# Designed miniproteins, single chains, part 86

Each design is a single chain, and the fold is of that chain. pLDDT is the mean over its residues in the fold that is shown.

## One batch from the design tools (miniprotein)

Design m2987
Fold by ESMFold2-Fast:
Structure m2987 (fold): chain A 61 residues (1-61)
Amino acid sequence: SPEVEALERRALDVLDRFAAAHPEIDPATVAALRAELLEVARTNPEEARAKIDSLEAALAA
């Protein structure tokens, strides 16, 4: 669906920004979080949106 596709793009963007802001975090951990968030976007889009919104808010602070 267009909404799931938008969530997948937002998930990739926010996690790329998160990785750049936190170079101390293992790249494998970031990759695992990315895979998990993409899976949640496909199975539970509302939960994925809440998680993405939370990550975006944390990066804005």
Scores: mean pLDDT 84

Design m2988
Fold by ESMFold2-Fast:
Structure m2988 (fold): chain A 76 residues (1-76)
Amino acid sequence: MTYFEKLKEKILSLIDDPEVKAKVEELFKRMENAKTIEELTEIAYELDEVLKDQSEEARNLAHRLVLYKKIELLLS
C-alpha cells in the first residue's frame, strides 16, 4: 500500500457522513487521475468545500494528500 493510499483510507475513516464520504471518494478518484497542477488545484478547492464541516484532522490529512500529489506532478 502506497503512502497516498494510506492517507486516503485514513481520511475516509474519519468521515461519518456517508454523503460526504461518497463525495470525497469521487474527489480522490479525480485526484489520482489529475495530470496537471491546474486540475489538482480545482479538485483541492472542491475538497476544501466538502470537508469544511469535518474534523480538523481530516482536513489536515486532506491538505497533506493534495501536497503529496502536487509534489509527484512537479517531479514528473
Scores: mean pLDDT 83

Design m2989
Fold by ESMFold2-Fast:
Structure m2989 (fold): chain A 88 residues (1-88)
Amino acid sequence: VDLSKLSLQEMVDLVLPIMEQFGFSREEVEELVRAALEEGEKAKLKNPFLVIGLILQDMVDGKIRSKEEALERLPELVEKAKELEEKM
């Protein structure tokens, strides 16, 4: 699957089952995915969906436990996504 070509709704549907296991609602997932894509686009990321992947990783690692924590970490995750693109 080419993540760079997914719509917002397709991305929400892809990550929702994982995020719901961590206590996130569909509404919270939609808000978080939208914010991640908007911040990625502002930062001129080639693959803004990388930010969503980093959010999932931080959730698995216990660094993100709520929507509020995810939004607070968003600038750091955008910078990490940019670094990943530079290494590719």
Scores: mean pLDDT 77

Design m2990
Fold by ESMFold2-Fast:
Structure m2990 (fold): chain A 89 residues (1-89)
Amino acid sequence: SLLEELREALEELRKNKAHPLLIELAETIIDYLEGKMSREEAKERLEEILRQMIEEQAAKEKAPQELVDEALEKIPELVEETIDYLESL
């Protein structure tokens, strides 16, 4: 099942000491699919995780603020599409 595969992937991410935000992303997706959080809660959580990932990466790369702002503006649509995809499975 998808949930079993995602739980195995999460365990591998933890064993390999993956980035904390990537682990949090996987945990949020699993919790949503298990019915532990509402669509609204999942959306808010995923938007925050993606925001933090973009801001952290932009800081490391010294990206222009205009590019960062454009990327952040696209997060709500990307999260909606992601949740719609997960619901289609």
Scores: mean pLDDT 85

Design m2991
Fold by ESMFold2-Fast:
Structure m2991 (fold): chain A 61 residues (1-61)
Amino acid sequence: SMVEAIADGVVAAAKRAGITTEEELETLLAMTGQLLLSSGVPEAQVRAAVALARERLREAL
C-alpha cells in the first residue's frame, strides 16, 4: 500500500541517517510529514504512514 511504502521509505532513510534518539526520530517524522503534505499526499495517508514509521523505528531503538 502507499502507506506501507512511505513508512518503509522513512524507516530506511532514518537508518541510513543513523537516527538513534527519540528526539531525532520525532524531528525526522515531523519534517517528512510536512514534506508529504506539501507534495499533495492526503493527510489521512500521511498520518497513517508517520504512525507506522514511528512504531517501526521505536522497535529498532
Scores: mean pLDDT 81

Design m2992
Fold by ESMFold2-Fast:
Structure m2992 (fold): chain A 77 residues (1-77)
Amino acid sequence: MKEALEVVEKKLAEVEKKLEEAKNESKEKIQEVGREAMQALIDTILANADKLTEEQREEITARTIELLKKGAKLVKE
């Protein structure tokens, strides 16, 4: 249980880092990096979903939505 949460949290941090590194790239590159990073995050969440509590899944979903909003802001501004 704890290990599954740590794996997902590490993946969330990796996605944030990739978006920060891509912020100075073209809009197309930011979208490409964001799409691939988000897919990897979703795959990681799904692979560990059975090991997470409902509360942890809800928290991870909320954090993923916030990360998507941050990515959208980078592309728009």
Scores: mean pLDDT 76

Design m2993
Fold by ESMFold2-Fast:
Structure m2993 (fold): chain A 98 residues (1-98)
Amino acid sequence: MKIAIIYSGPLGKELADEIEKEHADDEVIRYEIEGPPGGMSKAESDAFLDKQIEEAIRKAKEAGVDLVIVVGSQGMAERFAEAARKAGLPVEVRSVPT
């Protein structure tokens, strides 16, 4: 099947690498969400993250993915998952250990 992995941070990248190995026979597309640059307000940081998340979800939907796997800290993973669910995509959540 075709899978999108949306991830953030170094631990998210490590878990995304493991998930990709678990899906070696599938087509895997990876989308990294970058942290906001230093010096941004909370509102600016939220807008920066939302723009990246919306773009990743749009690209995944256009690519015709069968499943979106979201990877990050509990809060970030749920943020990614909410965006994917709103777009009508099946979602699996994989949180990194705190």
Scores: mean pLDDT 81

Design m2994
Fold by ESMFold2-Fast:
Structure m2994 (fold): chain A 70 residues (1-70)
Amino acid sequence: MNKKIGEKLIKVWRELGREPNPELETELAEKMEKDKISEEEIRKFLEENKEKLLPLDEERIDALLERIKE
């Protein structure tokens, strides 16, 4: 996987009013470097971190995944 999906995810996350979180951004970058990040892996990452800054319902997670793809 290339850098574009991770950068797009961070952009969408910020557009939804989330405060910057260097820890989460670093973890995402590490997943991107593995060149094996899947939709399931991204979904798991979002679900595990939904309580930290912005409450992410299943609906919001699905919307983020769709925006990452297109």
Scores: mean pLDDT 57

Design m2995
Fold by ESMFold2-Fast:
Structure m2995 (fold): chain A 100 residues (1-100)
Amino acid sequence: STATEVGRFFAKAVGEEVNEEAQEQIGEIYLDMVRRLNELVELYKKGEISPEEFIERLDELQEEIKKRLADLEKKYGVTKITERLLEHMEIAVEMLKRRL
C-alpha cells in the first residue's frame, strides 16, 4: 500500500528497522497528518474558519499526532522514525502559524 511505502521510506531514511505492520502504521499517520494540515489550510484560505480557530485546530492536530506517535513507540519500540515525524509536524505547524 502507499502507506507501507511511505513508512518504509522513513525507516530507511533514519536507519531504523521496523516490520511491515509498523511501516504501514507510520505511513498512515504521516499521510493523515498531511491531508488534515492541507484541509485546515484550505478552510482558512476560504475564510471558513477564523485565525484563532485555525491555530486551535493546528494545536489539536499536533497533540493528536503526538499521542499516536507515542502509541507507535510503545507498540513497536520505534524512536528515530517518531522523532523525525514529530519534528516535521512541529516545523509545519510553526511555519503555518508564522504566516498568519
Scores: mean pLDDT 86

Design m2996
Fold by ESMFold2-Fast:
Structure m2996 (fold): chain A 61 residues (1-61)
Amino acid sequence: MKKLVVKLDPSLSKEEKIEYLQLLLDIARQERAEAEAAGDEKTAAELDKFEKYLEELIKQE
């Protein structure tokens, strides 16, 4: 299953977790733009939800 799922290593520092989440957020934004351009509404919607999820995780740190 090629789903963008956040698997944070519990041993990572706060800074490393934020950096990883920011990287995933950038990738998700790029993938969503591509999905929207391709007319893949399901993938675009999942990526939009994932972006919001990542933004909330970053905000909680």
Scores: mean pLDDT 76

Design m2997
Fold by ESMFold2-Fast:
Structure m2997 (fold): chain A 71 residues (1-71)
Amino acid sequence: GSARQIALLEEALALARERGRLTVADLAARFGVSAGRVMLHELRKITGSTAPSLTPEQLEAALARVRAGEV
């Protein structure tokens, strides 16, 4: 995994823990609408999720895989 993927996942995980789950609206509120959509698309690719929202558990698992070099 890349430093960019780790940074993105750490930021997303912090926000998901604060809110119980992460949606495009949560990302848009924090980073802006266009940036929020791009970030959610990248997070879905890293997590392998097709769901409209991501859980803290999915983001934690993805972060562990990226840190291990598996993504």
Scores: mean pLDDT 77

Design m2998
Fold by ESMFold2-Fast:
Structure m2998 (fold): chain A 73 residues (1-73)
Amino acid sequence: SAEERAEELIAEAEEIAKKSTDKELRLEAEELIGIAGIVLGVGKVTKDEELYEKAVELAEKALEKAKEALEKS
């Protein structure tokens, strides 16, 4: 499901961002992780499938930024 995919992507992004030593890119990744988590949380409360899909999109961007932060470390 989109909910489970968003949770998995957020967890992966958090794990990768945690390994980064680039402070600025890590902060950008952590901000995107936070936003994805908030959108996912609202989706869970409202039972809104579109919010789960939006959380997936944000989590994918967070993962991309986390990987960039790790590469620049």
Scores: mean pLDDT 86

Design m2999
Fold by ESMFold2-Fast:
Structure m2999 (fold): chain A 98 residues (1-98)
Amino acid sequence: MPLLEKVIELAEEVLNTDDLEKQKELLKEIADLIEEIDAQTADDAPPEVRLELAVLVNAADLVKDPNTKITPETAKAIAKAVLEAAKKLLELYREENA
């Protein structure tokens, strides 16, 4: 799943930088990729897939909300949650296609 692999890569990059502006730019790219993943996911996907996707969608909504104050700590917290959910979702897709 190339989109999920890219989300994982970008989330790891957020965790490895202390530059807030770079963190915000990476999180915006992650949010755009999450919206694309959501658009491609069927409504009848397994509950485990939909649960992890809901975590990703909530993270994207927080990033795109102009009322959300993103500090370096908040950026890393969002990136960590995204990384954990994306890795779990990638594993679920591997199990479904094995």
Scores: mean pLDDT 83

Design m3000
Fold by ESMFold2-Fast:
Structure m3000 (fold): chain A 76 residues (1-76)
Amino acid sequence: EEVRRQALEDAVNAAIETLKKKIREAPSVEEAKKIMDEFIENLREGLRSAGVTDEEIDWAVERLKKAGEEEIKKLE
């Protein structure tokens, strides 16, 4: 269980870094918002398909949304 939790945390941290990079590379704030929404939705579906619990998915999505929103604010 702990090994699974660590793998999830590592995956989420990697996803956050990828999302931040995509947002910074976006041509506009509107595109950055679309990129964030699509990225989060794809991650949510991927984690659900992998058998991750709803609570863990919500935790991961909340972290990604917060990180993405903070990066988008820097572009404004």
Scores: mean pLDDT 80

Design m3001
Fold by ESMFold2-Fast:
Structure m3001 (fold): chain A 74 residues (1-74)
Amino acid sequence: MEELEAIRRRAPEMSREELREAIERVGRAMKEAGIPSADEVVATLLALLEEDLAGARTMLRVAAHELARYLRQK
């Protein structure tokens, strides 16, 4: 939870390398939570990171927020 909140706050200012690390971290948290689409979400975000850095920042923030909300419901 703490890491997801930090990712959400920092995503607009993250470098490409920081975003890549954050995407991998979100993917690991999704797998630990038992979310079957974790690998597909990571692949999608990594592809977006290569083509649209601003879009990757926005979508990572959304993914971290939604995952945090999901974990609170479990």
Scores: mean pLDDT 79

Design m3002
Fold by ESMFold2-Fast:
Structure m3002 (fold): chain A 81 residues (1-81)
Amino acid sequence: SRSMLEAAEQDVAYAQANPEEYREQVERGVANLRKLGVPEEVIEEYRRLLEKMIAGEATEEDLRRLVALEEALLRGVMARL
């Protein structure tokens, strides 16, 4: 959605300004996804997208994919992937 993309753009700005704190959030997120049994391939994609945000290399396609993954996690669909 538009508001989710706007939030993702704000997250990019935050990640660039606060890389250490953002990396801590990424590691906590990855640890939680592993505990939930999310496949490593999906976790690697999620981590890659978040690292692109920190590096300032995230494309619009990357941000849309990140939003789609986060929406899938909220719906519990990840437990079936």
Scores: mean pLDDT 72

Design m3003
Fold by ESMFold2-Fast:
Order: sequence, then structure tokens, then C-alpha cells
Structure m3003 (fold): chain A 69 residues (1-69)
Amino acid sequence: MMPQNLVIEKAREFGLHFEAAAAQRLVQAVGTDQRKLNAELFKLSLFVKGKKNVTLEDVENLLKEREAA
């Protein structure tokens, strides 16, 4: 099974298109818990407002802010 597919599918509900590497990184950081994934996807939707593609760099930046805060 590819857990990254769960992230990619859920991200479409927020109007986001995840790169495979970005989805895989998010799963590594927050796991497959739907509540945590929905919260992080919501934050990403705000960060990439006006940009449909979510890259590995976008996910890394979100995670750095989360760890620093």
C-alpha cells in the first residue's frame, strides 16, 4: 500500500495537487491519522493559496514552522 495516495486523494478535496515526494514526506511527519492529515492539509491550502501544486519544499517549510512553534 502507498500511504502517499491517501494524502494525494485528500488534498484534492482542498483543491491541491501534491507531488508524490511531498505526500510521502507529510505521511512520514504526521502519519496516516486522518485528523492530523486534515489539519496539515488545511494549513498547506492557506500557504499555497493561488498555487495548486504542493512541492516537497512547501511541506518542509510547513513542518519547520510547526516544530519551531
Scores: mean pLDDT 72

Design m3004
Fold by ESMFold2-Fast:
Parts: sequence; C-alpha cells; structure tokens
Structure m3004 (fold): chain A 117 residues (1-117)
Amino acid sequence: SLEEKIKEIYEKALRELERLLARVGAPPELQRAVREAMELIFEEIVKNPESSDAELYEIVEMAWAEALGGRITREEVRAALAAHGVSAEEAAKAAEGLLGELLRLAKKIAEEVKKLL
C-alpha cells in the first residue's frame, strides 16, 4: 500500500542516521533527539512532499530546534558528544555533518514520496 511504502522510506532514512550515530558513539540523548527530529521532518514532508529546498531547510531547522528544546549550535552538539567519550575530532565532524545529513535525507524522503503521488 501507499502507507507501507511511505513507512519504508522513513525506516530506511532512520536506519541510515542510526548507523552514522552508532559509528561516532553518539550518547543516548543525542540519538533520541535525532530520531525525534527525523520523525518531525518526515511528518512535515508527507503533508507537503512538493516542498522547495528552502522550505525543507526550514523544516529541518524547526525539527532540530524542537527535538533539542530550542536553538542549538554545532558547537553544543560537539560538546555533548565529547562529554560522552567521543574524541574531539570525531565529535566536531559529526556535529558539522549532522544538520547537513538531516537536510540530505529530508530531500531524499521528499523525492521518494513525490514518486508515490
């Protein structure tokens, strides 16, 4: 069904993020926040799969802010990762890439959902 295909798109994107977070040793709270952000992103894309790149960026920023309880910088994400034993260099790379990775997956989800219309 359409609903099953949409769910598969979501689950695939979520697994991709979870693998990334596991590789960098992300603490449980960051893993939870990323899962919550991805769920919010997915809900908004399903409501408007024809969202522009600018609108997708706004969705990602909103979801990130909501999941983390307000505006958070890449530096704060890096600090949280470092506090849990992730090396400073690995934490910096993960923090710098995380928002970009969420946007990349949001664009991919939007394109795959559009194909089901």
Scores: mean pLDDT 71

Design m3005
Fold by ESMFold2-Fast:
Order: C-alpha cells, then sequence, then structure tokens
Structure m3005 (fold): chain A 100 residues (1-100)
C-alpha cells in the first residue's frame, strides 16, 4: 500500500531522474528501494542506471522482485514445485547478500 502511493506520485513525474530525486530526497529511500519502485513502474535497467542508480542497487532490486514473482507463481503450487521455488529463492537471497 505504501508502494502503491509512491508509484502513483512517481507516475506524475516528468522524468526518471526527477523520480529518483523525489524518492531519495523527499521520501528518504535508499537506492535499492528507489530501484524497486522504478521497476514496478516499468522503467528499464538502462533508464535506472542513466538516472544515477548504481548497478549493484538495480541488481539487488531485480533479485528482490524476481523472488516476489517466484513466490506469487508458486503460492498454490504442489509441494515438489514449492521445494524447487524455495531452492531458487535461497539462490536469489544468497546473490542479494553477496551484492551488499
Amino acid sequence: DEDEALVEKVKAMPSVKEAVRYLREEEGLDDVDVARILRLLGYSREEMLEAGLSERAVRVAELYLEGLRIGEENRDAPEEKREEARRRLAELAAEREALR
């Protein structure tokens, strides 16, 4: 719900650079959270990097969102599929920790 409010505000922004500045300065978000919000808005990796976000922050946000996607897709899956999803989520979490 907080993310939905931020997404609506950022949709009204004239550029991705303005969105990054707003999220950093007015909302106090770190670069990982900024990248996460921008990804939810459909901004590309290239656009986020050009707006001044670090490659590490963008990658961590991508790994986080991929984890959410896997969780949602496997929410009602059979146990064998959930076990595969848990292994993949652990791999994503390990990669995310290595980037911190």
Scores: mean pLDDT 78

Design m3006
Fold by ESMFold2-Fast:
Structure m3006 (fold): chain A 81 residues (1-81)
Amino acid sequence: KKKQAESVKEAAELIRKYGDEALAGNGELARQQILNMAKAIEKRYPEIGKKIREAAETGDRDLMDEGVELLLKYAEEIEKS
């Protein structure tokens, strides 16, 4: 339970860092990393994964921030349960 919350939190931080690089247009590889992580998240949390994937595809920073916030909120819920 605690390890699961920690892993989700780490994933959210990693997506945020890669997201900044991808959305700045200076990280084609960073964009691919985000897309791969979004697919992994999407199989378990389709709403969250889809938002992150669309943000990476469209360059929408607001959508990326929403996706990361949802991941962090989910991690907090796991940690409290």
Scores: mean pLDDT 75

Design m3007
Fold by ESMFold2-Fast:
Structure m3007 (fold): chain A 62 residues (1-62)
Amino acid sequence: MLVEVTITTKPAIDLGTGKIYQPGETFVGEILQETSEFLVVRNVADGNLVLAGRDSVEIKEL
């Protein structure tokens, strides 16, 4: 399922490139892994994996 991810409180990081997603940024991706602490999402624009804090993002199902 595609989701829109909004970074809210803490930056997220691209695990392949080290690119930082700042609070207020959004991207569309697929959730690959979800824990109580962390979310791993594949960004559909580039296919890269993004690690975000579970409590630091808003998820909207598309």
Scores: mean pLDDT 84

Design m3008
Fold by ESMFold2-Fast:
Structure m3008 (fold): chain A 61 residues (1-61)
Amino acid sequence: SAHEQRERAVEGEVIRAMARLAAGELSLDEFVALLERLKAEHPELAAQIDAAIATVRAEAA
């Protein structure tokens, strides 16, 4: 479905952002800003994106 395709695309972008954060290519602030933009573009996936931000913030603490 179109929703499943969007979920897969967004998941891929989140995974790529997490990999770039782990590699030191993104700061935590840049990672959060990227995911906040992604959430604005895909508000139907906001809960999933917020969970990813919360997970990364918890791991960085």
Scores: mean pLDDT 83

Design m3009
Fold by ESMFold2-Fast:
Structure m3009 (fold): chain A 80 residues (1-80)
Amino acid sequence: SKKDELLKELQELGKRLDELYEKAVARGLDPAEVQKRLNEIVSLLQKAAEYILAEDYDKAEAYLEEAKKKVEEFEKWVES
């Protein structure tokens, strides 16, 4: 179902975020910048979860897409 697909994406992005946080900490990257990036992504994922619960799947998809872009930006920053 659409709900199951969105929940799966939410879980996958959360896992990627956890792995990125561990990698950033292990590399000794700036804690303030790490926390800023983490907070931005967590806020987007929380909004996506709220819209999934409200059955507003179009808005949930929009927030997941924004979260995915921010995760990709975080990945690039960690790998730079």
Scores: mean pLDDT 89

Design m3010
Fold by ESMFold2-Fast:
Parts: sequence; structure tokens; C-alpha cells
Structure m3010 (fold): chain A 118 residues (1-118)
Amino acid sequence: MLSVRELLEEIDKILEDPSLSIEEKLEKIRELAKKADPEAAAAFLKLIDAMEAIVEAKKAKASAEKLAELRREAERAAVEVFRVLLERGALTEEELNAEAVFAFPEIQAEFEALRAAA
């Protein structure tokens, strides 16, 4: 069973891999999250489901309004993840500022690019 700290370290490696698509990254993170304890797994899987919904909506060329709604759902799921991380002592104050797990820079960058192109 993975600790939440080990899960975060492996997620960072996946997110930093430029050879992986966003869909491949989310799939790998999903499989890692399943190896955590049930509370941590549930929080991470809910966030991954929300991120996958954003990716699928982008493929379907959904409206900016629908993408904003899905982003709000992902933000709520991220709050649950941060709660678990804090309870387990897996985050420092410096790491809270990074929000790396939630940010998913590739999704945010692609969303901003679509918004700029409209």
C-alpha cells in the first residue's frame, strides 16, 4: 500500500514526463491512487474523474461555460485531496503553495490556449 507521500512523488514524476499524453498521465495516476489506503484512494480517484471529465469535454469541443463548471467540480475534489494530505502530514507549507497535484499544468495550459484561440 502506497503512503500519500509516495503517491505524490510518483504523481510528480508522471506529470513531468513529456512523452505521455494527458490521458496517459491520468490513467497512470489512477492506477497509483488505487494502491493507497481507501480514504486517500477515494479522494484522489474523485479528483482524477473530474480531470478526465475536463479532458473529454475538451475533445467534444464543449463550451467555455461547461469547462468552467467541470473545473469547479475538480476544485472541490482537490480540496478533499488537500485535506487528506494535511491529515497525513504529507504536505509542508511550501508544498501547499505549489498545488502541483491539483494544478495539472498540462490541462490548465491547454484550457488557456483554447480560451485564447476563441
Scores: mean pLDDT 71

Design m3011
Fold by ESMFold2-Fast:
Structure m3011 (fold): chain A 70 residues (1-70)
Amino acid sequence: SNTFEIIKLMLEAIDKIVAGADKEKVLKELEERIRKILTEQGYSQHTIDAMVKAAVDSVLTSAEIRKKRK
């Protein structure tokens, strides 16, 4: 399932950012991988843009929460 693959990529991105990886690089790679998956599945550009934004925003929020809670 493409949904499972996207969730796995998001969780891996959160872990990398929390571990001190370059946030901008991790988020760019996440966006590129999600865009590729959704494009191959035939989603519209508007849907892809909305889903990528939601995924990136979710990863950023989750990583910041994890950093602050020790």
Scores: mean pLDDT 85

Design m3012
Fold by ESMFold2-Fast:
Structure m3012 (fold): chain A 106 residues (1-106)
Amino acid sequence: MEKELLKEMVRTLVARLAYRAGLTPEEQARILAKVDELVDKEDFEGVARIISELAKRAGVTVEELKALADEIIDAYRAFYPTPEGEKAIEKFKEIVDLAIKRLEEE
């Protein structure tokens, strides 16, 4: 449950970034499948790398990435006000913070 919610949150952010980066539906599907694999392996640095690379390609700033992430967090907190939902949100925040750090260092 917690891992599935985390996958949904990450997938939502990645899909928005991939669309803005101009990726085709086929390229978007491949990246989303890779993200699911990385979440299953708990390779959160790998997930953060994908988010950072897509944000950079899409021309998304650190402030805009934070705003997109906050929108997703607010939605999931409203729909899943459970301990599992809060744990998924905490992990999602950690992944986004890693992606932001990569954007600021590159």
Scores: mean pLDDT 86

Design m3013
Fold by ESMFold2-Fast:
Structure m3013 (fold): chain A 94 residues (1-94)
Amino acid sequence: SSQIDQLIQQLQQLAQEARQLGDFPLARNVEQGIDAIKKAVSKGKYDLALKYGREVLAISQEALQAARDGDITRLVGLTLRLMGIILDLERKLS
């Protein structure tokens, strides 16, 4: 569980940085990812939480970097991919 706790902490920091950059949509999507990971944990699906959580973290890091670079095209594409991963996790938790 320490790996999942670290993952959630890193995602919380990313959401804060996205808000500081004024990218509220990215911050909201990262927060949805955190909620989906926590839901997986609450259902005892730790392997699912870890696998999807790692993907959410990786894409979120790339999206935040695109936001810092002002690369709007890359940011939009990565944000849509992030949303897709979160929705896939949510469907598997239903």
Scores: mean pLDDT 89

Design m3014
Fold by ESMFold2-Fast:
Structure m3014 (fold): chain A 70 residues (1-70)
Amino acid sequence: MLTYLLTFEKPLTPEQLEALKSVVEGLGGSIEPTADPRQYLVTLPDEEAAQLLQEYLKKRGIKATIEPLP
């Protein structure tokens, strides 16, 4: 499992958050909120899942930074 910090330009709407959770779960991962409403901790099984998540965000026009955590 690999952990990423996902940072959005603005807080997600409830609908966007539900869609994101569904995508992350579909990739075999999990997502957790942080104290910052624009940041989430995402755990994914591999780098391929991380690439698929990044492509999903790009296709939806959602501006976000995905950073691998050490």
Scores: mean pLDDT 82

Design m3015
Fold by ESMFold2-Fast:
Structure m3015 (fold): chain A 68 residues (1-68)
Amino acid sequence: STGTGVGESAAGSGTLTVAGSSATLAGLAFMRAAKQASNGAPGTVTAVGEAPEGTSTATAPLDSAPIL
């Protein structure tokens, strides 16, 4: 399940960050999550509800992913 707050992933500190206007960042964050999943974690997480440019959509939880 992917529930989200917004702006949380702005920190990330190496996780995924979606800030500013960049769907690309969301994509990168998602790929990072997917990479973690393929690394052995079955469920990654709420990568993104999306990050259309112009939205800092929430994509929090690799940082809080329970299985990573």
Scores: mean pLDDT 42

Design m3016
Fold by ESMFold2-Fast:
Structure m3016 (fold): chain A 52 residues (1-52)
Amino acid sequence: MSDDQIKKNFKKEIDSSIDHIHSYIMYGGDSPKFKKTNQKMNEEIEEIEKSK
């Protein structure tokens, strides 16, 4: 409700996202897990596009 509270909570979530990204960078961007997740999402998007 209060703009101040919302902004503070948003910043906290951004901080968590940054931490997650840092973890990914630390573990390496060449992991098959990342590649598979990325490709799966891409395939889902393509399937939707094909349906359209």
Scores: mean pLDDT 62

Design m3017
Fold by ESMFold2-Fast:
Structure m3017 (fold): chain A 89 residues (1-89)
Amino acid sequence: GVVKVTTESGAVFELTTPSEEQAKLLYEALKANIGKPAGEVLFDLAERVTVEKLINKTTGEVYENLSAGEAGFILHKEGGRITGAEILE
């Protein structure tokens, strides 16, 4: 599945997970934590979520085969606080 997150930096990210169940888990966690750092949400998810692909839609940068922690680091560096989350089918 694919989850879209918007951040305080204005950066928009799309995160691809291996399953719809992982995408739903990621989406619900991000939605529940709007206003908090996106990286912290991904760190707390740990091994429960794998990110097959992360795209920074604002810069065009693509990252592949990430742990939740690695994705969290990218969101911390490039995004910051969550301003919105959407699940994409």
Scores: mean pLDDT 85

Design m3018
Fold by ESMFold2-Fast:
Parts: sequence; C-alpha cells; structure tokens
Structure m3018 (fold): chain A 124 residues (1-124)
Amino acid sequence: MELEEKAKEAQKIVDEFRENNATGETMGAEVVEAAEKSFEEGLKKIDQIAELYKEDPERGSLALHQAALALRAAAAKSTPELAKKFEELAARVRELLGEEGQEILEKARKRYEEAKKFVEEYKE
C-alpha cells in the first residue's frame, strides 16, 4: 500500500542521514587527531573529505561540516597557539564547503526533518 511504501522511503532517508552524520563525526575526529600531530596531516585529512565531497556531495558536505565543528571545538579547549592552527584548518574546511556545500546541507537537513516527521506521524 502507498502509505507503507512512503513510510519505508522516509525511514531510509532518516537512516541514511543519521549514518552519514555519524560517519562525518568520525571523520571530523580523525581530522582533529591528524591536526594535533601536524598542520600538514590535518590538511591531508581535510583533502580526503574534499575528494568524498566531489564524489558524493551530500556525504562529503556533512563530513566537511562535522570536521569544521570538531576543529572549532578543539580550538576552544586548546592553548592560544594551537587554537590558531585549528581555526586556520576550520577556515579551510569552510572554504572547501563553500556556498554550494551549505545549500546541499540545508536541503539534506530539510529532507531529513520532513522524513523524520512523516515517520513519527505514521507510527502514531
């Protein structure tokens, strides 16, 4: 029946967004760990996420967003000298994400919220 098929499709959207976000959080943590070793290692990890963004814009944009959040969180807990390095890496991530990446994130979040609402309404 059409309603069950729509609920199944909505659940898939919710699950895929949550999985991509969790993967992005893991990648963000790896960027911070690399950056703690060296600025160059942090840049290499960011470039790997930028390649994912070229191949899968939705997954890559979520991973870039999570990397920027992780770097800024690390900066807030670091010495001023180390914080500056993390903020420079976060600025690089924002540059790579750009306006197009922000639009992709907004569309993905809207799709996730609409799908989540549909699943919640279907289960009630």
Scores: mean pLDDT 85

Design m3019
Fold by ESMFold2-Fast:
Structure m3019 (fold): chain A 77 residues (1-77)
Amino acid sequence: MEEERRKELAEKFKKNHPEIYEWLKKQYPGEEAERYLADMAEKFEKSRKEGEKILAENPDPLHRELLEQMEKLEKNS
């Protein structure tokens, strides 16, 4: 995926899930948090179409962390 598209996905992901970004910075200091966020955003978009099937049976490590943070965000609504 192009670097520009990767950044766009990461920015949208930060806007929709700022708690996940803050959590990543807490776990992975420095630029590593930005890299993990971008990886999560890419995989999230890729898996969105296949999400129900893939994520239920074979969640990847990044998605596992994403689901936990999303659960916390849902409680804010």
Scores: mean pLDDT 65

Design m3020
Fold by ESMFold2-Fast:
Structure m3020 (fold): chain A 82 residues (1-82)
Amino acid sequence: SVEVALKFGVLLIAVESEIYLLKRSPKMPKELKKRNLENAEELLKEAEKLLEEHPEAFSEEQKKKLEEAKEELEKLKKELEE
């Protein structure tokens, strides 16, 4: 549905925005980085749930962007742990 596709797009943009903020702000306080990472993970989880419930509603490009965002968040999470 249009609503599902729109919600997915908004969630994906929100995740990408959090990733962009984290990458652009290397000197951000660790606690604030952790909070932004947790927010991005929650948004990613919502987007993944929509994809699982409506796999036919999404383009291959949208699925690829979600996978790329997931990989990027995992990299940022590992950097924060060290």
Scores: mean pLDDT 82

Design m3021
Fold by ESMFold2-Fast:
Structure m3021 (fold): chain A 64 residues (1-64)
Amino acid sequence: SEFDQFLAELEKLMRQSGVPQEDIDETINILRFVSKSHSFDQTKAAMLDWLKHYHPKTYALYQS
């Protein structure tokens, strides 16, 4: 699915920017939970805003 492709790319970019695997796993689990009650567009928008604030290196890689 488009959501699974987004999660796979996000995990890759977080690893490339040096985020610990435990934090990546927690982030992916939270997003899977949120996706049960929110649209993909809402979940993606919220995640990108969160990355911009808390993981700016990952956000920069995503924007490249």
Scores: mean pLDDT 83

